# Ledger of designs, part 104: designed miniproteins, single chains

Each design is a single chain, and the fold is of that chain. pLDDT is the mean over its residues in the fold that is shown.

## One batch from the design tools (miniprotein)

Design m3609
Fold by ESMFold2-Fast:
Structure m3609 (fold): chain A 61 residues (1-61)
Amino acid sequence: MSSREILTKALREELAKAGIAVSDDASLDELQEIASANLSRQQILATVGRVIRAIGDEIDA
């Protein structure tokens, strides 16, 4: 899957854990803005770490 898809899914999951409803049509840009406003730095960094590992799995073989 693409890095954009991985990040979008990870952000939606973290926002859902925080009890924040987001539109299914929300862009990655909108999800990042909502996350930066509503999630802690620790939650954002954990999400970024998961995305980096998932992207690594896709492109590293």
Scores: mean pLDDT 74

Design m3610
Fold by ESMFold2-Fast:
Order: structure tokens, then sequence, then C-alpha cells
Structure m3610 (fold): chain A 85 residues (1-85)
């Protein structure tokens, strides 16, 4: 279960990263890229959470805060650095 949930969260992160970089490739700003990534994470995570049994929702939140949030914050930092260059 935990490994399957980690894989689902990893896929959401990859989709968020792809959405952010696609915005930059099309000439969008870092802020627009960050908004695109955030939208993917929120929508996909909400969809996944709704599909989970209630007994597994606490594990989802724990993994989200410990694994997803730090990686998302790192992505935001990387996008800001790209805008400065």
Amino acid sequence: MEEELRKELEEILKEAEKAAYEVLEKGGSAEEAMEAANKVIVEKSTELLKKLPKEQQPLFLELFYNEVVPRFLKLMEELKELEKK
C-alpha cells in the first residue's frame, strides 16, 4: 500500500513538473509555471484522496507532507532561479 501510494504521488509530481516546464517553453513566466504545477498537484492529489479508503487517508497526508511538499517547494525554487537567468 505505502509503495503504491508513493508511486502515485511520484507520478503526480512528474506531471506537475512537466506542466511547469511546458509553460516556460511556451514563453510563460515562472509565476505562471508555478501556478500550473500547483494546479496539477491540487487536482490530482484531491482525485487520489477521494479514491482512497478512509483508513488510508492519514497515510496519504503523512506521505504528502513528508515527500511531496518538500519536492514541490524545491521545484518552486528552481523555477524562480530560471526566471532570474
Scores: mean pLDDT 79

Design m3611
Fold by ESMFold2-Fast:
Structure m3611 (fold): chain A 120 residues (1-120)
Amino acid sequence: HMEAYEKAIELLRALQGADPERAGRALENVEKFKENESDPEKAAEYVRETGRDLAELARVVSPAAAIGLMELLKEAAKTPEQKRAADEGIRLVRNSAADVAAEEALRKIQQTLEELLKKL
């Protein structure tokens, strides 16, 4: 649906404020996906490239926003190949989000240990 594509573009433009380089590349790849809609293999490759850019962007911006964008691309996808590319992108974003969550957990543990050591 055109509506899903438009929502993906709008979200990417908002994300350019946080990371103009990666969000800009993802925006270009989504536009090329639409331009090459009649070429299933080429369209699927642009969805994969968008997923890679969004996995990196998810380290700086909300992973939920990046996942939501890949879900919109999956909704806009016309072929099983394009849908698989979107699912692959969702997996990459989720893996990136898990890495960030692990890093935040380690920082909290370090802070707790520093506070404990100050009491000794």
Scores: mean pLDDT 78

Design m3612
Fold by ESMFold2-Fast:
Structure m3612 (fold): chain A 94 residues (1-94)
Amino acid sequence: SRTDQIIQLITDGRNYMTMAMEYRQRGDYDKMDTYISRFRSVMDQALSLIPDQDVQTRMRQITDDMIDAIRNGDIDKYNQSVDQMDDIVAEIRS
């Protein structure tokens, strides 16, 4: 289903952001940026599949917040954004 496609893309994005955070912790900012770019790409794909404009707008904001949080090393903001993404995944499944 479209819902399953969206959730798979978000799952792929989560995995890329986990890798970006790991490389940030190691001081490998080039690989961090590579995984952030992959995350942005799969999230752009997921956003294009979301038919609800309000959900799409909120997910876009969360995507930007997650990228900013990783780039700044703001773990609290990152964890908050992850929780917000989980809430939207639950809405998409409903």
Scores: mean pLDDT 89

Design m3613
Fold by ESMFold2-Fast:
Structure m3613 (fold): chain A 77 residues (1-77)
Amino acid sequence: MEEAREQGRRLAEEGRRKIEAGTATIEELSELSGQLSDLGLKMDPESRRELILASSELGVEAIKLAVEKVVERKLKE
């Protein structure tokens, strides 16, 4: 479990860093969110909560980027 927690924290930091830089892509954030969720499901409930919250944070940012792309496409139509 310790290795999974450490990996989860690294993935969360990676995602947050990309979001802060404004260079995160929908695919990158979705992949990181999925990896965090998968790791969380293999952990105890308390440790899982930390990773699921991080996964949700990255997932929300991916959704925001996806919505922006849909709006851009619709405005072009």
Scores: mean pLDDT 77

Design m3614
Fold by ESMFold2-Fast:
Structure m3614 (fold): chain A 102 residues (1-102)
Amino acid sequence: SPVLEELRELRDRLEAAVRERASTDEMLALLEETRERLEEIAKRTSGEVKAAVEEAVAELDEMIRFIRGVTDEARRQRLAEAALRHTAGRVGEIIALLEREE
């Protein structure tokens, strides 16, 4: 499935950014790219998978908005890293759902 391949690529990129200690700006850019990619994936999915993807998009939008409002740089970095980890887990859950629907 092209959608499954895209989700696996996104998960791997999110996990790599955490491991490689990406900058706060790089982490936020990846979260924004992930939100956009998931929004497009939602258009190509249905049922439970679509609902899970749309929920992940809504969570990402709220997390990005919140983090961008944080003025303390060290806290902003910690929140961006936590958001990457949370999003990687969410993408993993969506992958598991899609694998069951194959």
Scores: mean pLDDT 88

Design m3615
Fold by ESMFold2-Fast:
Structure m3615 (fold): chain A 71 residues (1-71)
Amino acid sequence: SRRQDDLAAAVRAIQGRAAAYRAGRLTFDDVVNSVRSMAAQGISRSVLRDAIRRVTGLDAAQQQRLIQTLD
């Protein structure tokens, strides 16, 4: 389904950005801007919230900040 395809793509994209942030290659604001860009490109906020909760390597506060960015 479109939702499952978008969810899988969002998880991969956010996971990659989170890994780059943990490696010191990106700032957390770069991760925030990537999530905003995905929303602007038409991925639903519901899908992005689900994706953020599924990514590994972010703590609860970082996940919550990304979710609040979509509000």
Scores: mean pLDDT 85

Design m3616
Fold by ESMFold2-Fast:
Structure m3616 (fold): chain A 55 residues (1-55)
Amino acid sequence: MELVEEAVQAALDLLKRDPSLDPEAVANSIVEQLKDKLTEEERKELRDRILAEAA
């Protein structure tokens, strides 16, 4: 399984817990947490997925 999918679910769980959270801030935080384990393209995809789902 890919880290991107796990990270997306983690971010969505945070937003579900408190829907007043800023989706961009949550996405950025999760991406930074996994930056060292993901390629630049995977980081971009992860962020984009979180933002799209949160929108």
Scores: mean pLDDT 77

Design m3617
Fold by ESMFold2-Fast:
Structure m3617 (fold): chain A 80 residues (1-80)
Amino acid sequence: SEAEKAQYEANVLLDLGEKFAEYSKNEEIKEQVKKLIAETQTQFDAALAAGDVEGARAIIEKAREELSKLQEEEDKLRFS
């Protein structure tokens, strides 16, 4: 189902974010990633509980974009 696909994509993204936070050497980025994961999980669960699969997908795509930006910020700090 589309809801099962959204849940799978959410699980993959949240796991990647959690690992990125665990291995990040920048404390500010680590805290931002942990906050992003927690907020994304809450919003995603609420959207699925409401039957809003499209909203749940939009939440995951936004989180993916924000996680990508945080990864880019950490990469820039490594080359300072």
Scores: mean pLDDT 85

Design m3618
Fold by ESMFold2-Fast:
Structure m3618 (fold): chain A 59 residues (1-59)
Amino acid sequence: ALASLKSAIAALASKLSATQLKALVLKLALGLSNAEIAALLGISTSTVSNNIAKASALI
């Protein structure tokens, strides 16, 4: 599981913005809600949702 996750993260890091990658990692690795990620990154919950959706579309 961790090997597959590391491979996916490496591939995403080459295609995603820093914000998109951070939001996706916090969601998948820590299981945080969009509201919790928004609070940690200092952005809106809608921005978090959009970043996760864009990141997921590139996987």
Scores: mean pLDDT 74

Design m3619
Fold by ESMFold2-Fast:
Structure m3619 (fold): chain A 77 residues (1-77)
Amino acid sequence: MSVSRDELAEAILRLLRDNPDLSPEALAAFIVRELEDHGLRLSPEQRAELVRLAARGATVSLETLRAFVEAVIRAAE
């Protein structure tokens, strides 16, 4: 299934906003699964970055998430 960087970034932002009761680790694991369901694989370093982004919650910008998704897509060649 083809999905755009912007669509993935918006989906991550929605998950961050809609799941404030989840721990950063649980939320990051949920997002990793969502990205992997779209054919992306995350390195351990990218998973750690996602935990840090999840810990920031609603303070994370859409631009930051787009940059993260783009980096994951490039690494998954």
Scores: mean pLDDT 77

Design m3620
Fold by ESMFold2-Fast:
Structure m3620 (fold): chain A 61 residues (1-61)
Amino acid sequence: STEDQIQQLRDQMKKQAFDVVKELQKKLDAGEISEDEFLLELQKRIDQLSQQYQQQVQQVQ
């Protein structure tokens, strides 16, 4: 159903968001990026994931 597809997309987005946080945290801990770079990249990537989720939801409606 459309509702099941939307739920699957939501769960996928959540997983991808957590993976982004983990990836960026590892880079921060390794000294590869600054705290400011961490926050900017996190915001950018979460915004991209949110936009992708919204587009995918529109395609299944």
Scores: mean pLDDT 85

Design m3621
Fold by ESMFold2-Fast:
Structure m3621 (fold): chain A 80 residues (1-80)
Amino acid sequence: MKAKEVAEALREAADRAYQNGDEFAALSARTVAKYTELTGDPELGARGAKAVADLARYHGASPETVQALEEAAKRAEELV
């Protein structure tokens, strides 16, 4: 199921964000993952992942967190 794979990629990125101390980015990524599963729409999940990555960058999240979110967004886009 594409939506489940997108959600899993987002949760993996969220866990990495949390480990880096970027709690807001982690919570945002988890929210997008849950929304992706509830709607069953992997394309919305991919778009949401990009938005979270951009917001994390603008709010000064660690480079490692931003990279993980950008990688999750790219992986999600490849699944659609």
Scores: mean pLDDT 81

Design m3622
Fold by ESMFold2-Fast:
Structure m3622 (fold): chain A 75 residues (1-75)
Amino acid sequence: EKEEKEKKEQEYIDRMSQALAAGRPDEADRIKQEMIDEAENEEEKKYWEKLYDSLVKMAEIGRAEGAARRAARAA
């Protein structure tokens, strides 16, 4: 049971991370909703929401840094 849950958790994390890195937040949000729908208690839902929020913040930081680098090269 724990092994299957850990495998599914990692698959969701990988899918969300890849979607966010590829600039597809709608796809990442859909994956997040799949995880929340599978969560059976409020604590698990909050865990997934915090995890997703963390991934979104990391992607935003990466985009901001990338944009700054592009602007610096263009100027």
Scores: mean pLDDT 72

Design m3623
Fold by ESMFold2-Fast:
Structure m3623 (fold): chain A 70 residues (1-70)
Amino acid sequence: MLSVAQVEAVAGIEAAGAEFELELAKRQGRPVPESVIEYLEEVLRLAEELNASEKFIERLREVIEALRRA
């Protein structure tokens, strides 16, 4: 099973990629793929289950909310 640190590391990379894609999509006026949002929601669920840090969970929620508003 993946450790909390491994999940946080992978999720951190994915969140950064999603933030970049959100900015690019906003700038180009294109939609953000729903699959990106769904993936991040699954990562958030796993992070909560493994008791990841509050700061990390808050960051993921902010990214997901930003993507949903795009």
Scores: mean pLDDT 71

Design m3624
Fold by ESMFold2-Fast:
Structure m3624 (fold): chain A 107 residues (1-107)
Amino acid sequence: SSEVLERLRAILEEARYALELARKALETGDPMTEMLAGLFVVAISADAWVLARQYPDDPYAQRARELIERTSKEVSERFKKKDLEGAIEVLERTIRELEEIIREYER
């Protein structure tokens, strides 16, 4: 479905923005920027959940939801531990795995 592919691309762009915010928070030490990074990860989780619910038979929508659910949990734990570098590493890995899902979907 072209709609699933477009929405996966939107989730990828949101994930890239969350990573940019997390990197800026690490660079500046700004707690507000850190909070915004966390809020964007929550938003990505909601978007992935809605996509998977609307397309229950699409294996790529389901795979993206499972990936983002794991990411949300791990990023949350890293933020609780004040491990912002670890949160960035999780987001970087998530972006690579989302890019792979999109690439496979386009084939």
Scores: mean pLDDT 89

Design m3625
Fold by ESMFold2-Fast:
Structure m3625 (fold): chain A 65 residues (1-65)
Amino acid sequence: SVTQQAAADIRLIGASIEAGVERIEEVDGKIVVHMPASKAAENAALAREGAYVSELTGREIEVVL
């Protein structure tokens, strides 16, 4: 699905910046990416990338600490 594609894309980006993504949840087409509190700087970067993936896929992406 488009949501699964968006989740896969954000996982790869998160891995490339060592964001420490702990889990990704899908809720009614919204993607929520969970990160540890120690990764505040990477959170900001991943949220920016997530906005780009969101625009391409039409799925809301939220990155949380």
Scores: mean pLDDT 77

Design m3626
Fold by ESMFold2-Fast:
Structure m3626 (fold): chain A 68 residues (1-68)
Amino acid sequence: SPVHEKLEELINLLAEALKAGKTDVAERLQSILREAVDIVHDPSLTDEEKLKRLDELLAEAQRLMAEA
C-alpha cells in the first residue's frame, strides 16, 4: 500500500543515517519514524490524510539527511 511504502522510505533513511554513523540525525529520524507509526495506526485518519502527513515527515527526514 502507498502508506506502507512511505513508512518503508522513512525506515530506509534511518538505516542510512545509522550506517553512516550520523547518531544525532538518526535520533531525530527515530522520532520522525515514531510519529509516522502513530499516523499509520490512527483510525480517525483516512489513507489520503495519512499519505499527506507521511509526505511532510518524509520531506523533513530528507532535509535532516541533507544537513548531515
Scores: mean pLDDT 85

Design m3627
Fold by ESMFold2-Fast:
Structure m3627 (fold): chain A 100 residues (1-100)
Amino acid sequence: KPPSLEEVRRFLNKLEGVDPETLSAASGVRAIDHIIAPDGNLLTQESWDFIVSNRTPVDRITGEPMPANPSDEQQTEIAVRWAEEQYGLSVEEIRELAAE
């Protein structure tokens, strides 16, 4: 069951300001460990827009860019794929981290 766009936004907000390479380089530190840290950051609108803009899906048949305003489902797919690529997390793990 895929996470909602709001669940993904909450997940990314908790990762705000954390570079994936920094998380990977820190011994024993994972994205989930950052989420539960006392100093957890919130994603800025600019960071969210950057992620979405750089991961905009392309139509699988035509190879053309998707519409300027992708649906909530498309935005969720972009964000989830970005998080999977950067942190190596499954959809289920992303959902669990986003849930409150």
Scores: mean pLDDT 50

Design m3628
Fold by ESMFold2-Fast:
Structure m3628 (fold): chain A 90 residues (1-90)
Amino acid sequence: SALASAEEMEELLKAQLPPLEKFLAELEEKAKAGEIAPSKVEKIKEAADLMVEYIQLTIEIMKGPTEELQKKRDEVAAKLRALIAEIQAE
């Protein structure tokens, strides 16, 4: 069911946030050490924030779809795709 799927996604998101935050903190420290370009780390952090927002919006849509939520998720997806392309191009 949609509600059961939403609950599963919420649990998965909650479990993945701490390791994601640790990974991003390690990238930030590498940027301070001059090992990675600060601009690349900023794009990766922005992409991570957009991925989390996309998942949160998907959970909300599964619980109660609205045109406003679907439009917001589409906008987040477009921004995420653009940032991933930028990161991959280096």
Scores: mean pLDDT 86

Design m3629
Fold by ESMFold2-Fast:
Structure m3629 (fold): chain A 73 residues (1-73)
Amino acid sequence: REEELRRRLLDAEIQLGVEYIKLGVLNTELKRAEKKGAPKEEIDKIKSQIDTVNKRIAELEAEIARLRAELAA
C-alpha cells in the first residue's frame, strides 16, 4: 500500500535526521570529555553511544533505500 510506504519513508527520514543531530552532539561531548581529561569510563560510555547511533543510521539508510526502491518500482 503506497500510503503506508510513504508514511514509513517519512518516519525513517525524520528518524535519520534526529540520529545525525545526536551524532553531532555526542562527537562534541567526546571532544570536550577528552580535552578535560574525563575518566576512561565516561569516554567509553560516549564512544558506546556513538557506536549505537552509527548503527541506527546505517539501519535507517538501508530501510530508506528499500522503501524508495519499492515506491519507484
Scores: mean pLDDT 86

Design m3630
Fold by ESMFold2-Fast:
Structure m3630 (fold): chain A 73 residues (1-73)
Amino acid sequence: SAADFLQSVPELPRLPRAVAEALAAAIARHGRDLTLEQLQAVPGVDRTLAEMILRWMEEHPEEFERLLALARA
């Protein structure tokens, strides 16, 4: 699942399951157009984690596309 994928990303801190599921839903909703503000609106995502996620999306575009496909399945 998308939440399992998010919990396995080595560049991100270990995410609680509820945060990973909420983040997966936000990713499904916004896709590549996901902003810092939209990430911070996710329960359990602070500014530091939101910045880490945006950086990971930029540095790992192929992995992000795989995550997005899982989130939208």
Scores: mean pLDDT 86

Design m3631
Fold by ESMFold2-Fast:
Structure m3631 (fold): chain A 69 residues (1-69)
Amino acid sequence: MSGAETIARTGLHDLRRALAQPLSPEARAAAERAIATLEKVLADADGISEEEAAQIASAEGRRVRAALA
């Protein structure tokens, strides 16, 4: 399994667990968008570096955290 695949799968697991809990509409929308983005990263994992995948996951995580504030 590639580093990019591991990062995408870990991020997706964490986001799906967050979605199982009560969230504001804004936080839910941000998490759903992040899931869509990481699913695309996972689908293209063979063409994406571990560093690039980490940067994408970090950016989406930051957006979800901002929506929770």
Scores: mean pLDDT 80

Design m3632
Fold by ESMFold2-Fast:
Structure m3632 (fold): chain A 68 residues (1-68)
Amino acid sequence: SPMEELRRRIEELDGSIRDLDRTIGQLDRQIAAETDPAERERLREQRDTLEGAKGLLEGERKRLEGQL
């Protein structure tokens, strides 16, 4: 059913968001431990890219949830 498809897609997005959150958390710990300013900045740029990706997935999840 369309509702079962929507629920499955939301569950898949929830999984992806949780995985990104875990990766961001790991990256934040790496940033906190990094002593090289140039490498720290590179890690921050990577973290910001992942935060952006997470925001897009959260937006899609909200859109799909509104269709339930």
Scores: mean pLDDT 90

Design m3633
Fold by ESMFold2-Fast:
Structure m3633 (fold): chain A 109 residues (1-109)
Amino acid sequence: IALLSKDIEENVELAKKYAKKGERVLIISDDKEKAEKLAKALEEEGFDVEVLTPEEFLAMPLGYQPALILLDEAAAADPAVLRKLAANTLDDTKFYDPRLEALLAAARA
């Protein structure tokens, strides 16, 4: 789980670092146009990409486990999104942003 950068190339390098080709990358963003541009760039690198708004993510069943989750700042600030991520995290779930790790720990408490 990581926060989205404003730079598409930085987000592509983040995905290449933490996910393998063919694995699912989930983008949670309320900025659908920017998320779709990033999804296209990631698909060109061989990732299976899904784009959800925060509302669409909250409608997803528990147990959905993509290889990497990318959150924009608005999704990371949504307590309902953080609570659902906390409910879906496994013991082996890796956090690539210390702010997200702290927020998810607070949502579990």
Scores: mean pLDDT 72

Design m3634
Fold by ESMFold2-Fast:
Structure m3634 (fold): chain A 72 residues (1-72)
Amino acid sequence: MTSPEAQALVEKGKEALAAKDYGTAMEYYVQALEIDPNNLEARMGAEEALYLGTGDEESKAAAEAIRKEIEA
C-alpha cells in the first residue's frame, strides 16, 4: 500500500483522465510518483496520459506492460 497522499493524487489523475484533461492527469500522476516512485498505478496512469495526450505509441506500450505487472 502506498502513502495516502500518493493514492489521493492517483485518484485525482484518474478523474482528470476521465475528463480528457491529459495534462492535469499527467501532473497528478507525476506528483504521486515523487511521493512513491514504485506506485505502479501512478506509473501506468502517467504513461496513459502521455499516450492519450500526445499519441506516443511507446507510452502506450509502457502503460500496457505496467498494467500486466499490476495484474500479475
Scores: mean pLDDT 79

Design m3635
Fold by ESMFold2-Fast:
Structure m3635 (fold): chain A 81 residues (1-81)
Amino acid sequence: SAEVEFLEQLLAELEAAYEARDIAGARAIVTRAVESDAPALVRSLAREFLAGLEAAESDDEALRILGGAIQLLRQVLESLK
């Protein structure tokens, strides 16, 4: 499904940003997803992740939030497959 394809791409990009400790890259990735023509579920999840990253008070907190977002994306993908 389109939802699965977009979520798998989002997960792969966020995992790469997490491994690189690239908070600015993670923000750019989720912002692009929010602004895309992706399915409503994908855009909704990306909007929540963006809000979390913007609320982070430190890079370490942003990385913890990003790790949580990755875990949630894996759970959502498992439920759709």
Scores: mean pLDDT 88

Design m3636
Fold by ESMFold2-Fast:
Structure m3636 (fold): chain A 91 residues (1-91)
Amino acid sequence: SMREERIRELGRRLALALAQFERALETERAELSEAERAALRAAAVARYEAALQKREKLDDAEIERIRAVAEELLEEAREEVEEALRLEAEL
């Protein structure tokens, strides 16, 4: 269904956004403790999910499915971010 395809696409985008945020946090805020980084990540996830829910008119079950997809794809998204940074470093 188009809705299930959209949920998968939004989950992929959430995974990529989280991977980008994590990488920026490592680069720009290296002084932060692991606990402080975890707290900032959790806050960023909550804000992103709230914005996504409003924009896409998602119910709570749909946002939970998007989160599950994002968790499944997070490692691939991290690799994608590292590859993009590698390519930019060659410019």
Scores: mean pLDDT 83

Design m3637
Fold by ESMFold2-Fast:
Structure m3637 (fold): chain A 104 residues (1-104)
Amino acid sequence: MPEPTEEQVVKAAQELIKLAEEVAKKAKEAGKEDAAKMAENGRDLVLAALEEFQADPQDPQVRLRFLFRFLAAQSDVLLAAKQVGKEVAEETEKRIKEIEKILA
């Protein structure tokens, strides 16, 4: 199976960061401060993973650590969205699936 390109990894990370920021904003507007913090933690995790990836994008161990952090961030963002409400959760899940397609 061909591995995702550096451009695909960067694009997927940037889209998940945007999604996390949108979920955090919606959580704050709904008065769900714990959900907002969870989404912000997901954003920060992807930012850290992207910085490490861009420093050495050809290292298999760097790519593996990126994948684990990326999956953890997806989980945090989705759990945060579920705390905001059903409609936010459904839209967030749909966008996560679209982001996963970038890496496929």
Scores: mean pLDDT 86

Design m3638
Fold by ESMFold2-Fast:
Parts: structure tokens; sequence; C-alpha cells
Structure m3638 (fold): chain A 87 residues (1-87)
């Protein structure tokens, strides 16, 4: 990864930290007590993240160049950032 790509993606990754914290909290909560029901908001966030991840994986199969890979990564991070803004 070049310095330009690192600088471009860094702010998005930093903005995703609250989303990752919420996701880890929800997953750990369910792991420690499988009977514990996740809130509707937690369930929607998990479902959206899974959907975005599944789309990124499907599209990654068509990636042929580093430039396409970086474009996909930027789009993936933007979608996650959008979900994080709903928290």
Amino acid sequence: MTAEHDEELRPAVERLEPLFEKLYEALEKKRNDPSLKLSEKEQRVLARVREVHARALARSAAVQTDEEAYALAREYLRELERIAEEL
C-alpha cells in the first residue's frame, strides 16, 4: 500500500472505530449469553454489515487490478462509515 492510499483510507478507518466497538460488544454479549436477545437496532446493524461484507466478497472475485481493489476497499469503507453514522 502506498502512502497516498494510506492517507486516503485512514480517516474512514478511524470513523469506523465506534461501529466496530458496537459490533464486538453485541457479539461478545451474545457469546457470553446465547439466550440474550439483541436489540432491533443491534440486529439491523449486524444485518447491514453482513450484507455489505457479502457484496464486497462477491465483487472481489471480479477484481483484476490493484486500482480496482483500492476502489472496492474505498466503497466498502464508505458503506461501513454510513452504517456507523446511524449509531
Scores: mean pLDDT 69

Design m3639
Fold by ESMFold2-Fast:
Structure m3639 (fold): chain A 96 residues (1-96)
Amino acid sequence: NDEKLAKAYFEMAKYLESQNDYGSALFYEGMAYYYLKKYEEAVKKFEEAIELFEKENAPNEEIARAYYHLADALEELGKLEEAEEYRKRAQELLKK
């Protein structure tokens, strides 16, 4: 099931790349690696997605979502303090 989910996320990423939505494509590559339990690769892809979302002035909700998934991947790697920092950043973005 996780392998099927990862495959679906990789296909979604390819589709988004074909639409020139590179930030979302990187985010879904991160999701695919997360379900494959390749957490270091997931972290890298989520960080790349966040950088691109910030450069493109993506909605705060979209950036916050990427921060939450980055934090989840960091927790799987035992980086609990770093994960908490990114969750706080996500909450700050959603403060209205």
Scores: mean pLDDT 90

Design m3640
Fold by ESMFold2-Fast:
Structure m3640 (fold): chain A 64 residues (1-64)
Amino acid sequence: SAQELEEQGAEAAKRGAEAARAGDGETAKSYFDQAVQLFEQAGNRAGAATARSGRDEALAVVGL
């Protein structure tokens, strides 16, 4: 369901943020990319946009 996809997207974004705080840019990127796909499948445009921004900010912080 869309709700399950949104919950999975939120969890992926959370894991991406945790990886970014740990300095693991590759893992952060992978999780944020998963979050974008999951939010897009759910039809959550705002969630997908937030995940893209989170990815870009996280990668900039770790120098990627």
Scores: mean pLDDT 84

Design m3641
Fold by ESMFold2-Fast:
Parts: C-alpha cells; sequence; structure tokens
Structure m3641 (fold): chain A 74 residues (1-74)
C-alpha cells in the first residue's frame, strides 16, 4: 500500500509535469502562467484533502509546489 508520504511525492511529480506544461503553453504570457500555476496548486491541495492527507502533509505539499512555481517562473 502507498504511504501518505508516497502520495505526497506522487502529487509533486504530477504537479511538476503540469507546471512544465503550463510554462510551455503560456510562453511569453507570464501573468497567465502564474495564475494557471496558482490554480493548479489550489486544485492539488483540494485533491490531497480528499485523499485524507493530514494538514501538516498538505502544508508541506503546498510549500513544495510554491517552490516549484518560483523555479518555473524564474
Amino acid sequence: MMSDEEIVEKLLEAFKKLAESIKETYAGKPEQARLSLEAAIALTEREARELGLSEELIKKLVEEMRKIKEEILA
């Protein structure tokens, strides 16, 4: 069975792929890329809650996704 930590890692992997796709889709449109990444973070946070992850793990997931967003937009 997949542990809660493994679920967090899988969600982060999926988010990284989505973030790269958003960067490519909105090339030359940084504001739209930023808004799409923020929406993706909110959606992933909701999915994590629906999967029954603790608030601590959800906060950690959100922090990591925000770091990925900053790296993608830099």
Scores: mean pLDDT 83

Design m3642
Fold by ESMFold2-Fast:
Structure m3642 (fold): chain A 53 residues (1-53)
Amino acid sequence: MVYDGVTRITKQDIEDWIKKGVKEIISRSGLTDEARDYLKTNKPEGFTLKVRV
């Protein structure tokens, strides 16, 4: 999946993607601190987030 939003990825975005079974995300935007902390503790097996600046 490609995330092309102009705002940073939020914790809610990550939770929604995990619930939908998304395994790979390519984003033009970085993560909020809350989203980064959430992903660090709750990262599913095989989940990949790539930031393309």
Scores: mean pLDDT 76

Design m3643
Fold by ESMFold2-Fast:
Structure m3643 (fold): chain A 79 residues (1-79)
Amino acid sequence: MEALAEFLRAAASPEDAATAVRLIEEARRKMEEAKSPEEVERIREETIAQVRASVRHPGAQRVAEEAIEGLAREAIERL
């Protein structure tokens, strides 16, 4: 996460970086509380939609989407 946050701050605007990191951390928290794979998938889809709406830099969007997809996979494996 530290390397991801640093990359986003260097490659994108500080605002985009802050928004992307916030959305990733919110997704992680919600996924940790999820009780079914369907709930994890819903959180994944909702968070990716928010990233696409709120993060302006395409590279930052892609990196954030990859991180969210990784969190969803890990959360489903824990269920």
Scores: mean pLDDT 78

